# Designed miniproteins, single chains, continued (2): the designs that were tried, part 14

Each design is a single chain, and the fold is of that chain. pLDDT is the mean over its residues in the fold that is shown.

## One batch from the design tools (miniprotein)

Design m4485
Fold by ESMFold2-Fast:
Structure m4485 (fold): chain A 60 residues (1-60)
Amino acid sequence: SHMEEERKKAIELFLALAEGVARDVELQIRYRKDPSVTPEQLEAERERILAELKEKIDKI
């Protein structure tokens, strides 16, 4: 069946969001296991993930 452009973009957006969330969760799991990492370092890496996600969404 034919997939409309709007539906295709919606799927691409959903997949980008899902990947972004997965990356953030993986980061949190890794940092929670390392007591030497500061909250500021964790937040900086999370902001980087969010910035990359926004860039990907803007291209859809």
Scores: mean pLDDT 80

Design m4486
Fold by ESMFold2-Fast:
Structure m4486 (fold): chain A 55 residues (1-55)
Amino acid sequence: MSLYEGMKALGEAYAAQGKYAEAAEFYRRALRDKPDDEELKAKLEEAQKQAEAQS
């Protein structure tokens, strides 16, 4: 199993549920494998902003 694919999928699943802190954690882990993925960076930024708004 690709760690990147698994972490990205989990991040997307948590974001879809409104669980942005968990989504951001998984997006950060996925970016460790593909740090130049612009789509994933955008998803991480949005998840971080939403998580901060929920704090």
Scores: mean pLDDT 80

Design m4487
Fold by ESMFold2-Fast:
Structure m4487 (fold): chain A 55 residues (1-55)
Amino acid sequence: DEATEKFMEYLKEELKKLNGKPIKIETKEEAIEKLKELKELGKKFGLEFPIEINV
């Protein structure tokens, strides 16, 4: 599935960038924002992930 492959490639590149950074996810807000970004990005590629985000 080409949409999924492109999305996964994008995620790999973004995760590489994050892994290179000493980032601490200490707050609920940071985790929620990352999940929102992933869910919205998935929809942008025509994918729907079963992710529920309690705002």
Scores: mean pLDDT 63

Design m4488
Fold by ESMFold2-Fast:
Structure m4488 (fold): chain A 76 residues (1-76)
Amino acid sequence: MLERLLALRERIERLLEEAKRRGDEEAERLAREALRALERALEGLNTGSLSPEELLRLLEEAERLAREAERRLREA
């Protein structure tokens, strides 16, 4: 789980940088929302406050938002 979260964090950080470089406010918003979901997952993993199911849901949400940011950057 942790390796997957860290890899996703790097991916989202790169997307955020690209969105800022292009001035794409929608892609930047999506990337920031993905980072927020990821941060909640990382905090839950560190504190043990989330169930495995809740962690997976947050990870899947962050991955979905990252994919939407990627699509936006490719098509806009």
Scores: mean pLDDT 82

Design m4489
Fold by ESMFold2-Fast:
Structure m4489 (fold): chain A 75 residues (1-75)
Amino acid sequence: LAEERARRFRPSEAASPEVAALLRRAAEALLAGDYETAARLFGEAARLAALAEGLSEAEAEAAAARVEAMVREAA
């Protein structure tokens, strides 16, 4: 459910500081109403997080695309 989705975006103890920084910037863009920038930043964070968890590049790209779609849908 929503909790599983939140785990994907939250900086875990295994996540890099780079992922955490992207998520922070994405949240700032979202609060500013810049949904396009927010979508890109959330997507990039999801891609890097997926790669850090050992997923393939194709899976990371799919995760990024799904996150971007979710942010645009929320706009």
Scores: mean pLDDT 72

Design m4490
Fold by ESMFold2-Fast:
Structure m4490 (fold): chain A 66 residues (1-66)
Amino acid sequence: SMAERGREAGRLFRELIAQGLSVEEAHQKVVDVFGAPSEEQRKVALEIGRKLREIGDEIQAELEAR
């Protein structure tokens, strides 16, 4: 599943960062191992990210009394 693949990719990424690799190096190695996300997976991730940002912005505005 996407969630399982994402969790495994995230785990590898954290391991590489813990080994002293840069964010860019770790990202490249994760892509080399798991492949780049499919267009569909990227689109879904962007849509979810957009919705989470909108919710966060709405909560922020409410806390600021608009």
Scores: mean pLDDT 69

Design m4491
Fold by ESMFold2-Fast:
Structure m4491 (fold): chain A 70 residues (1-70)
Amino acid sequence: VSEEELDDEIQVALAEIYLAIGKLDFQRGDYEGALESYEKALEILRSAKNPDEELQAEVERFIEEVKKKL
């Protein structure tokens, strides 16, 4: 595998971690923290060379849901 492929794998993993943190914050009622984590996940996914459109859409849906609670 190339460095580019490794970087994409790391970026997706990091985005998934932020998404998980955001979901946890949302469950705890920390909507501001959830929004911050989801926005970080989306930023990482958008910077990837091979964008995961389905995961991006999922994160965007969570952002919309959080905004309804703010």
Scores: mean pLDDT 78

Design m4492
Fold by ESMFold2-Fast:
Structure m4492 (fold): chain A 65 residues (1-65)
Amino acid sequence: SGADRATAEGRRHFEEGDLEHAIAHYRAALALDPTNSEALEALGEVLEAAGDTEESERLRRKARE
């Protein structure tokens, strides 16, 4: 699916240390599927690494349903 592909692209950028592009791709995945738990969790991880703890916690809670 498009959301899974965007999530995979975001993960690649995150592994490269490109947080801005990783966030953009995870956001794109969530635009396609707002309930994609993998994308919600992955975006939470990147935002926590970037210092956005409150947004990270919100996304991780949403990933659980």
Scores: mean pLDDT 83

Design m4493
Fold by ESMFold2-Fast:
Structure m4493 (fold): chain A 65 residues (1-65)
Amino acid sequence: SSGLQEAIRLFVELADEWDTLVSIREVDGKLVYHLRAETEEQKANAEKLKEKAEKAGDVVELTYL
């Protein structure tokens, strides 16, 4: 799907920021990313990934610990 192709594109672009990724699921043609962040650096990385994913039309669920 086009959503999966966009996820691959984002992964290639943001490889070092994917350490916050818990899971990806597809719902009604949109990707839903579950991100988890504990440290201030991880929170910053999660916010960058969230911004880019949302610009691609995808959804982000973000858990701060």
Scores: mean pLDDT 70

Design m4494
Fold by ESMFold2-Fast:
Structure m4494 (fold): chain A 78 residues (1-78)
Amino acid sequence: MREEAEELYREGLKLAKEGILAVNDGDIEKGLELLEEAIRKLREAAELFSKDPEYEEEAKKVEKLREEIEKLKEILKS
């Protein structure tokens, strides 16, 4: 479970970075798709971390990052 959550978190971070780079290169559509996938991965990671009381802070950290990426996505849609 922890290894799965950590892998999903790493995948989410990579997708978020790729999404931001795509937006910076002018490919807004690709950037939005990558950011949406990043949000999905981070949500799954937060859920898995939240199932273990020892990783409650990790779950909160990942969820906060997901919220920040969702804010960025909404700004880009505006």
Scores: mean pLDDT 83

Design m4495
Fold by ESMFold2-Fast:
Structure m4495 (fold): chain A 63 residues (1-63)
Amino acid sequence: MSDEEKLKELLEKAKEALKKGDVEKAREYLIQAEPIAVRLVIEGNYELGEELGKLGRELKELE
């Protein structure tokens, strides 16, 4: 699985966890996604980094 595919999978899992109110699982997925998103943003894939940031803010609102 490429870094992009893995990041997308982690972000989708985080979205589902947030939708279900599972804050702990959402946090775990976002923590795993952060280093991959940083690398991809440096390479020019800023859209996935922006999505990670949005999900992180949504997680903070639920805490």
Scores: mean pLDDT 79

Design m4496
Fold by ESMFold2-Fast:
Structure m4496 (fold): chain A 61 residues (1-61)
Amino acid sequence: MLSERQLEALRRFGEALRAGDVEGARRATEELVRILEEEGDDDLARSVRTQGDRAIARVEA
């Protein structure tokens, strides 16, 4: 189950991407990864970082 902190970070990421805010999207990805690592979900944290980086790269391209 995703925590409230994880859901809020994910929501910020989506909003930043829709607004074209690459820096905001990067910050939201880093925040979500940190939360997942703190909660011991290292596998999901790595997946989120990889997917977030790919999404940001597509917006920048």
Scores: mean pLDDT 76

Design m4497
Fold by ESMFold2-Fast:
Structure m4497 (fold): chain A 68 residues (1-68)
Amino acid sequence: MNMGDAEGEAVASLTERERQVLELMVQGASQREIGERLGISQSTVSRHRRRILRKLNMRDESDLRLVR
């Protein structure tokens, strides 16, 4: 978490699934909507969200507003 301070670099480190979840998150989709659109459970979406926020060095979804 202490290397790479460019937000674009962190986004590039995301897996394809994590990028799909991130795209829906920045569009304002809820955890339920993301799960329905990607065909995965809300619990799986929650795990991907945690990994995305960690990779982007963000605390929660509100911090994504700084990236859009």
Scores: mean pLDDT 68

Design m4498
Fold by ESMFold2-Fast:
Structure m4498 (fold): chain A 56 residues (1-56)
Amino acid sequence: AAYFNLGSILEQLRREEEAVEAYRKALELDPNHNLARLALRVLDPERAEELRQKYL
């Protein structure tokens, strides 16, 4: 939850690379976090696919 909120704030600040890392950490802690998955798919499709294979 906290990492997803951090990612959202970083995205609003136009810090996309940092937002991607925050969303990735959110999925590492909660693999069922669908909103973090969607955010990663939009910002970094390659990283989202890696996490899908590891945690699905």
Scores: mean pLDDT 72

Design m4499
Fold by ESMFold2-Fast:
Structure m4499 (fold): chain A 90 residues (1-90)
Amino acid sequence: SEEERQRLIDLLREGIEKLKNATSKEEAIQVLEDLARELRKSTSPEAQALARFVEAAIEEMKNATEEEFKKIVDDLILTLEGFIRRLEAR
Protein backbone atom coordinates (compact mmCIF):
# COMPACT_ATOMS: atom_id res chain seq x y z
CA SER A 1 0.00 0.00 0.00
CA GLU A 2 1.02 3.66 -0.44
CA GLU A 3 0.72 4.23 3.33
CA GLU A 4 3.01 1.26 4.05
CA ARG A 5 5.51 2.40 1.40
CA GLN A 6 5.64 5.88 3.00
CA ARG A 7 6.14 4.29 6.44
CA LEU A 8 9.13 2.30 5.13
CA ILE A 9 10.63 5.44 3.51
CA ASP A 10 10.18 7.40 6.77
CA LEU A 11 11.78 4.59 8.83
CA LEU A 12 14.77 4.40 6.47
CA ARG A 13 15.23 8.20 6.44
CA GLU A 14 15.11 8.33 10.27
CA GLY A 15 17.57 5.40 10.46
CA ILE A 16 20.00 7.14 8.05
CA GLU A 17 19.93 10.39 10.08
CA LYS A 18 20.53 8.47 13.34
CA LEU A 19 23.41 6.54 11.70
CA LYS A 20 25.00 9.83 10.54
CA ASN A 21 24.83 11.09 14.15
CA ALA A 22 26.14 7.86 15.76
CA THR A 23 29.55 8.50 17.33
CA SER A 24 30.34 4.87 18.25
CA LYS A 25 29.98 1.35 16.90
CA GLU A 26 27.63 0.52 19.81
CA GLU A 27 25.35 3.51 19.00
CA ALA A 28 25.20 2.52 15.30
CA ILE A 29 24.37 -1.12 16.19
CA GLN A 30 21.57 0.11 18.49
CA VAL A 31 20.16 2.30 15.67
CA LEU A 32 20.14 -0.70 13.31
CA GLU A 33 18.58 -3.03 15.93
CA ASP A 34 15.78 -0.47 16.45
CA LEU A 35 15.32 -0.16 12.67
CA ALA A 36 15.19 -3.97 12.19
CA ARG A 37 12.60 -4.29 14.99
CA GLU A 38 10.37 -1.61 13.38
CA LEU A 39 10.72 -3.24 9.92
CA ARG A 40 9.77 -6.65 11.39
CA LYS A 41 6.41 -5.18 12.54
CA SER A 42 5.38 -5.08 8.86
CA THR A 43 4.33 -8.28 7.05
CA SER A 44 5.19 -6.90 3.58
CA PRO A 45 7.88 -8.75 1.56
CA GLU A 46 9.74 -5.44 1.15
CA ALA A 47 9.88 -4.77 4.92
CA GLN A 48 10.96 -8.36 5.65
CA ALA A 49 13.74 -8.18 3.02
CA LEU A 50 14.94 -4.84 4.45
CA ALA A 51 14.89 -6.33 7.98
CA ARG A 52 17.04 -9.29 6.85
CA PHE A 53 19.50 -6.89 5.17
CA VAL A 54 19.76 -4.71 8.30
CA GLU A 55 20.15 -7.80 10.56
CA ALA A 56 23.05 -9.02 8.36
CA ALA A 57 24.69 -5.57 8.60
CA ILE A 58 24.40 -5.69 12.42
CA GLU A 59 26.27 -9.03 12.55
CA GLU A 60 29.01 -7.68 10.24
CA MET A 61 29.40 -4.53 12.37
CA LYS A 62 29.71 -6.49 15.64
CA ASN A 63 32.92 -8.10 14.29
CA ALA A 64 34.35 -4.97 12.59
CA THR A 65 37.31 -2.82 13.68
CA GLU A 66 36.84 0.95 14.15
CA GLU A 67 38.38 1.62 10.68
CA GLU A 68 36.23 -1.06 8.99
CA PHE A 69 33.16 0.08 10.96
CA LYS A 70 33.25 3.64 9.58
CA LYS A 71 33.42 2.35 5.98
CA ILE A 72 30.60 -0.15 6.66
CA VAL A 73 28.38 2.68 8.03
CA ASP A 74 29.13 4.91 5.00
CA ASP A 75 28.41 2.06 2.54
CA LEU A 76 25.24 1.11 4.45
CA ILE A 77 23.92 4.70 4.29
CA LEU A 78 24.41 4.69 0.49
CA THR A 79 22.60 1.33 0.23
CA LEU A 80 19.67 2.51 2.39
CA GLU A 81 19.40 5.72 0.30
CA GLY A 82 19.21 3.43 -2.76
CA PHE A 83 16.33 1.50 -1.15
CA ILE A 84 14.49 4.80 -0.54
CA ARG A 85 14.90 5.75 -4.23
CA ARG A 86 13.54 2.33 -5.27
CA LEU A 87 10.53 2.66 -2.93
CA GLU A 88 9.83 6.15 -4.34
CA ALA A 89 9.97 4.80 -7.92
CA ARG A 90 6.81 3.56 -9.62
Scores: mean pLDDT 86

Design m4500
Fold by ESMFold2-Fast:
Structure m4500 (fold): chain A 58 residues (1-58)
Amino acid sequence: MQKAVALKDVDVDSPAVVSFKKGEVLDVLKEYENGDLLVRNAAGQVGLVGSSLVEIIG
């Protein structure tokens, strides 16, 4: 399964964006043409994240 590591804390109140902490490992579910990623955090929340906020691993 593709994973990404959060490079920054993200704390947003939006249904389209997932919140996470710097260093958190996220499951990558889908990559979009614009570079955004659909990810799942440790709490099971699914949402979009900009590629500049995470580093893809594996």
Scores: mean pLDDT 76

Design m4501
Fold by ESMFold2-Fast:
Structure m4501 (fold): chain A 100 residues (1-100)
Amino acid sequence: SSMIKEELERKLEEIYELRKEFLKADKEGDLEKAKEILKEIVELVKELIKLAVEHKDRKTLVRVSMEVGSLLLYLVVKNYPEELIEMVVEVEEEIRKAEE
């Protein structure tokens, strides 16, 4: 339980750090780098969802849902390419299904 909480927190912190790197790449206008970082975020979110579901950690699932929702809103408001928006929408759908 304690070790699993530490692993979940570690993955969530990795997502926070990647979000900072994504925002930096976005601010610099480096769309290719932003896309690479976004793919890394999506992969980590999928791993975190799987782990949170397996261990019935609803609090972590809610926290990651908020992070994904915030990221999706940012991509939409900033008029990011549909391909990148769809990538984040797909992971939001995975979270929604995990909460059912």
Scores: mean pLDDT 85

Design m4502
Fold by ESMFold2-Fast:
Parts: structure tokens; C-alpha cells; sequence
Structure m4502 (fold): chain A 68 residues (1-68)
């Protein structure tokens, strides 16, 4: 889904810019709209990593999600 990929790229961009509150808001919105359980679990893990300050972990998981 091109829309989902665009959201994930936007989240990566916001993290790289240090705009973490906006990145969190986008991930939370994506989780609310996601119907696939596996993708939702991955998005929840991204959210957790951002909140923990593990930005490298969050970016790595987003990259993995974008490679499919």
C-alpha cells in the first residue's frame, strides 16, 4: 500500500529531524487505522522504541517494514 509506505517514510523523516512528538502522533494514527495484526504489532514496537529514545532501533524497524 503506497499510502502506508508514505506514512512510514514520513515517520523516518520526522525522527531524523528530531521532531519526535510529530513522529509519535503519526505512528499512533497509523496504529488506529491499521487492520493487519502483524503490521499493527510492528507499529506498536516502533512507538515503544521512539518513547524509549531508541531512535536507531525505531529507524531499523521502519526500514525493515519498507523492504516488503
Amino acid sequence: DDGTREVLRSVQDLIRQGRLDEAISLVEEAIRRETDPETRERLEQVLKLIRQGDLDGALSLLDEMLER
Scores: mean pLDDT 83

Design m4503
Fold by ESMFold2-Fast:
Structure m4503 (fold): chain A 69 residues (1-69)
Amino acid sequence: GVMSQLKPELVPFLIKELQDESEYARLAAARALGEIGDQRAVEALKKALEDENEDVRNAAREALQKIES
């Protein structure tokens, strides 16, 4: 789905979605966490850097750059 508004209250939900069986759910969660920019996501995103899907790994790297910059 397309999310038009991303809010910090979604961070715990999105961190859980990074563990989803679907690569599409993990990709969407990594992108959303990067857009929110909340430091609570840092450890979960670091784990997503080792994801089997290259797009998820790239999204996690971009998210970490946005949060830790």
Scores: mean pLDDT 80

Design m4504
Fold by ESMFold2-Fast:
Structure m4504 (fold): chain A 85 residues (1-85)
Amino acid sequence: SKALELMKEIEARIARILTEELARDNSPEIRAGAQEVSILVSKAREAAAAGNFEKAIDYLREAGKHLPPEAQARVEELIREFEAA
């Protein structure tokens, strides 16, 4: 499915953003935020696998709120590509 392929790309992009963020600042606060994002992305993947793309998008948007502002814009762009698929 094109939607599931895009979901995997979104997961990979978010994972890269988190890796770069943790490389710059590995404080407990940044680690806690990264863990919350990872949990929400995992829930989004489970929802998408179940065919619940609306719920998957909701989880991805919630995950985006815990990223730096510059990363939030890029994640929202990827979510729009996913919605258009």
Scores: mean pLDDT 78

Design m4505
Fold by ESMFold2-Fast:
Structure m4505 (fold): chain A 67 residues (1-67)
Amino acid sequence: MTVEEIKELINEIIKLLKELKNLTEEEAKKALEEITGVDLSEENLPNLTDEDVERLKAVLERLKLLG
């Protein structure tokens, strides 16, 4: 997965968290970082492992089940 694809994945999750939980972008991003334990700063995106990406995908799938 490229950095651009990871950014798209993160943005999709943040959008769902904002809509489902009525969070701000900052709060949604922080919640995602706390759920996954992954540093989602722009500087760290190229360093994400396949396991980190799988954790992000698992959060997205769980949020889709809540809707």
Scores: mean pLDDT 81

Design m4506
Fold by ESMFold2-Fast:
Structure m4506 (fold): chain A 74 residues (1-74)
Amino acid sequence: AREEIERLTEKAVEAIRAGNAEEAERYLQEALRIAKEAGDEEAARRAVERATEAALANREKLEAVAREREAAAA
């Protein structure tokens, strides 16, 4: 369980670095779901912290992708 949470968190961070907020959200949600089922609150917190740190470091890229998506939906 913990190794799977870590792998999903790594995938979420990689998706954030690529500017893919939607894919990052999916991986993060899956990691948090597994952490909740396993009762591993510490793993859940680490996942959120890593994703938040990556998002802050890549904020401009995530914002650009989000704006492109909004333009396509309009």
Scores: mean pLDDT 76

Design m4508
Fold by ESMFold2-Fast:
Structure m4508 (fold): chain A 99 residues (1-99)
Amino acid sequence: VPFDPPTPEALEHLRRASELLKKAIEAAKQGNVDEALKYVREAIDHLHRAADAGYPGAVFLLIGAVMIEKDLEQGNVDEAIKGLETLLKRVEEEIARAE
């Protein structure tokens, strides 16, 4: 694996990001793009905070989240949902590595 496990502070931000990504998936599946964008942007903030808290692996999660934000902004909702599900799985895997 390329990175050390998340620190306790970074882990809390990853947990918050995972809950926001779950809400974004639900909103996107309901066709509520504006609400999905809100949750993705809040998750992006928490991923930035995870990186700042000493988890450099959050940078790759952040790149994925920004690409999903762009897909939602462009109306590519089906691709955004796939990206959200993939990103959520990666965030959950990093949380599991810290346990």
Scores: mean pLDDT 86

Design m4509
Fold by ESMFold2-Fast:
Structure m4509 (fold): chain A 66 residues (1-66)
Amino acid sequence: LDPSKLTPEEQKLLDAAYEFANKDITLEELAERLGLTVEQVKEIMKKLGFESPEELREYALKLKRE
């Protein structure tokens, strides 16, 4: 993942991804927080290389591992 190539929407999703993983919020709640639909969140996830919400959670958790 290249931070310099992210759109503002993709950056917001990744910033929220840690909370999504740690607070166990739903994909619907994540979409609402970002002002997007669930379908728009899924589209951004696919563009970033995540095929499922579980992959996004795993990525966010890896960023916080030692």
Scores: mean pLDDT 72

Design m4510
Fold by ESMFold2-Fast:
Structure m4510 (fold): chain A 62 residues (1-62)
Amino acid sequence: SSAKNEKISRAIGLVLRALGALLEGDREAAIAALEEAKRLFEEVGDEEGAEYARRLLEEVRA
């Protein structure tokens, strides 16, 4: 559905934003973006996307 595709696009955009925040040294912004991306991937049943965001969160928080 269009709603599912919109959520996937938003989640991908949030992952890219998180990577940009990490390049600028803004860990708090990166964590917030990855948490929202993970939530969106989970809502649409994208297990691969959710797992990717989860692993990035673990790395950033370490």
Scores: mean pLDDT 87

Design m4511
Fold by ESMFold2-Fast:
Structure m4511 (fold): chain A 64 residues (1-64)
Amino acid sequence: MEKERREAALIAAAGIIYSAWVSGLLSKEEAIAQLEALKEEAEREGLEEAARYAEELIEEIRAE
């Protein structure tokens, strides 16, 4: 799979996790855990934009 498409998929997944938390489908701890796992995977694959986006969402959730 091309890195660009993989990165876009991970960014979309991060956004879905965040939206699930906002809508009350995920707890704060569940959303953070899923985003941390996604960030670790993005870092492992060298996908810096996806990793940064996941980190930004984690910080927003923690600020609540």
Scores: mean pLDDT 85

Design m4512
Fold by ESMFold2-Fast:
Structure m4512 (fold): chain A 113 residues (1-113)
Amino acid sequence: MDEELKKKYIEQALEHVQRTIGIVARAAGADIATKAAEAVGAALDDFEKGQKLAEEVRELGRKRPEARDIVESAADAVEYLGIAVSGDVETAKKAAEQTEEEQRRAERLYQEL
């Protein structure tokens, strides 16, 4: 039950992260969105690599002032996905909730562009 519940939270976190990357593709372009997708793949397999690639996504966003905060939300969401994968079921639940908050933030920021 706990393993199935943790898997559910990781799947929820992944869905929110992927939706946030979709917003990045529209706001900041395909190049940054592709880097964020690579960071997602890393976060699911290698915690340290996922965290490092999320920071690289954040750095790319700093070069695009209008979309910087949207890209920051995607980078933060990828970091939370890595935490959900590496942690226990309670950690995965909280991380999934944080990825949902980052998606909502990116959606609000995109509407203001």
Scores: mean pLDDT 89

Design m4513
Fold by ESMFold2-Fast:
Structure m4513 (fold): chain A 55 residues (1-55)
Amino acid sequence: LLEELRAASLDEALELAVRAGLLSREQADKLRQLATQIGEAAAKQLLVREAEESL
């Protein structure tokens, strides 16, 4: 799962995280919005961190 999140695009990673129950839809939408401000790479780092904390 974490490997899939790291390899996927931001949109794919967000959908995987929501589907797996690691992230709420609201949190995913917030990360998409944040990516427009800090970039997709930084947003993906935050997503992976959230997933790690949920495991």
Scores: mean pLDDT 77

Design m4514
Fold by ESMFold2-Fast:
Structure m4514 (fold): chain A 58 residues (1-58)
Amino acid sequence: MDLSDGVVARVLPALAGVDFSDRAAVEERVQALLDAGVISEEDRQDFLRLYDEYLSLL
């Protein structure tokens, strides 16, 4: 799970002030990271998939 571990490590610090249960706010922050070049489009898609899976198990 090196790929998912890497994207989570890049995204999580940017989400520290975000309500993690607010999907729209999380999506906006992840999009901002993509626009800033911190993550790739593939990273964005992978993170949002993992995020949705995480919420379904919570």
Scores: mean pLDDT 73

Design m4515
Fold by ESMFold2-Fast:
Structure m4515 (fold): chain A 82 residues (1-82)
Amino acid sequence: MDEKTLYVAEAAIYAIHVATLYQAAKSRGDEEAARLAKEGLDKITELMNKAERSDNVEEQKKLVEEAKKLADETIARIDALS
């Protein structure tokens, strides 16, 4: 795979984790956890789109790292509520 494809794929794994938390929160009726997960997922998606549009590998790496940090922060916030 292209190096660009690998970075985007890595960010996608974190997005899937947050999306899974969103689905779980909705299934249990936890509106606050669902809200946090959706906000995190939307921001991660924005970062992934920027990474896909970038022609610079270093910029792509920074965007992926930012997406991973955001996912971790979102997971921690949801965990604190549940």
Scores: mean pLDDT 78

Design m4517
Fold by ESMFold2-Fast:
Structure m4517 (fold): chain A 55 residues (1-55)
Amino acid sequence: MEEKIKKAAEEALKLVEEKSLPLKEASRIAAEKYGVEEEEVLKEALKLAKEKVEK
């Protein structure tokens, strides 16, 4: 389950980069694709984005 959420979060960040979608919209699309909860994908994507900003 956690692996799917992480992959969905990575896909959401890729959609933001490729299509200039808001993170919330990208997270919804990725969540639907992987069959996981939108809220979990958004939370993981925000965590990954924060890690990149910290560096």
Scores: mean pLDDT 77

Design m4518
Fold by ESMFold2-Fast:
Structure m4518 (fold): chain A 117 residues (1-117)
Amino acid sequence: SELQALAEAIARALAAAPPEDRLTLAAGVLGTSAQLLFEEALAILVEGPDFDEEVRKEIEEIRRRLEEAGFELVAEARADGVTVRVYRGEEVSEESREIGIRLVEVGSRLRARQAAA
């Protein structure tokens, strides 16, 4: 599956990234995920060992909202404490666009944490 290969590539890239870059790279993935949610009803969620409790809870809430919106888990990959999940919905909706906005906000928090480290 192309989506499985994508999830595996993202997990390996984040796992191999230097600690000083990892949150910034994760933020980039979430930003791309937001764009895909705006255009194609596709979401990429990432979780890493460097994520604090607040960010982990926000990603969990986003996952719950995707499932409630009818999105299905189509790919999952893990590497060195990094988890990548790809979700696919049937169509772009108001809810999927709102979830995309939340992904951009989480990405901004990850970038701020990286800058403060």
Scores: mean pLDDT 86

Design m4519
Fold by ESMFold2-Fast:
Structure m4519 (fold): chain A 84 residues (1-84)
Amino acid sequence: GAKELAEKAIKLAEEALRLAKEALEKATKESLPLAIAAALQAIGAKFLAELALKNNDKELAEKALKDAEIALELAKEALEIAEK
């Protein structure tokens, strides 16, 4: 239900934030804007996921999960750019 979705979103947002922090540590001039965007997106996703868990809000949990997935993709892309 909503709680399981919110818990999944929290875990994914935490993974995205971990990768975003790594992307920031390895950042080049070209990857830095995307690394910052990934970190901010992950922070926002985690906040929404925790709020969804507290309020048993399924729609908010679904949004938080999607936001966390976007944050993870941004973090991975920032890391790939930094390796070029």
Scores: mean pLDDT 89

Design m4520
Fold by ESMFold2-Fast:
Structure m4520 (fold): chain A 47 residues (1-47)
Amino acid sequence: EREKRLAEIREKIKEINEKLQKTSDPDEVRKLYEEYLRLRREFGRYG
């Protein structure tokens, strides 16, 4: 489960990073960044 969670979080972070490169809407960029920071903390807690 934990290893699966790490892979899942890593995948989501990668996808958010790609969306950030494609998104020009500041509102969406802010939302993506907040989600990114949240996932980064989750990732740090597991590995």
Scores: mean pLDDT 78

Design m4521
Fold by ESMFold2-Fast:
Structure m4521 (fold): chain A 63 residues (1-63)
Amino acid sequence: MKEEAERLFQEGLEALKNGDYETAIEKFERAIDLYKEAGLEDSVEYGIALITLGVARAILKSK
């Protein structure tokens, strides 16, 4: 579960790099859900995923 969340997060970062903000948001939301299911809400990885999702959403709304 943690490894899949990390994979999805990396896929989201790749989508952000390519300007595909909708795909990035989807991948980050799925990663966050998996971190929550794994009980990792107090982890640094979960916090980074939440911040990165917020940034991706803000960029999309600005376009």
Scores: mean pLDDT 81

Design m4522
Fold by ESMFold2-Fast:
Structure m4522 (fold): chain A 68 residues (1-68)
Amino acid sequence: STAEQLAEVEAFLRATPGYTAERVGDDTVVARGDASVERMVGVALRLIGDFPNFEVSVEGGTITVRAR
């Protein structure tokens, strides 16, 4: 289910060093890290690879993962 997939996304981001993760509503996980843009892009690419049916965006210090 979408809720189970979002729980896996949240767990993945919480396991990533230097990141905090929170579920926002029923379809979104938001993570924040104090990392360079290059490192944040690397995390986002892994999320796209592991959860290809989710939308991933990076803005400033924030990665947003949203179920489609």
Scores: mean pLDDT 76

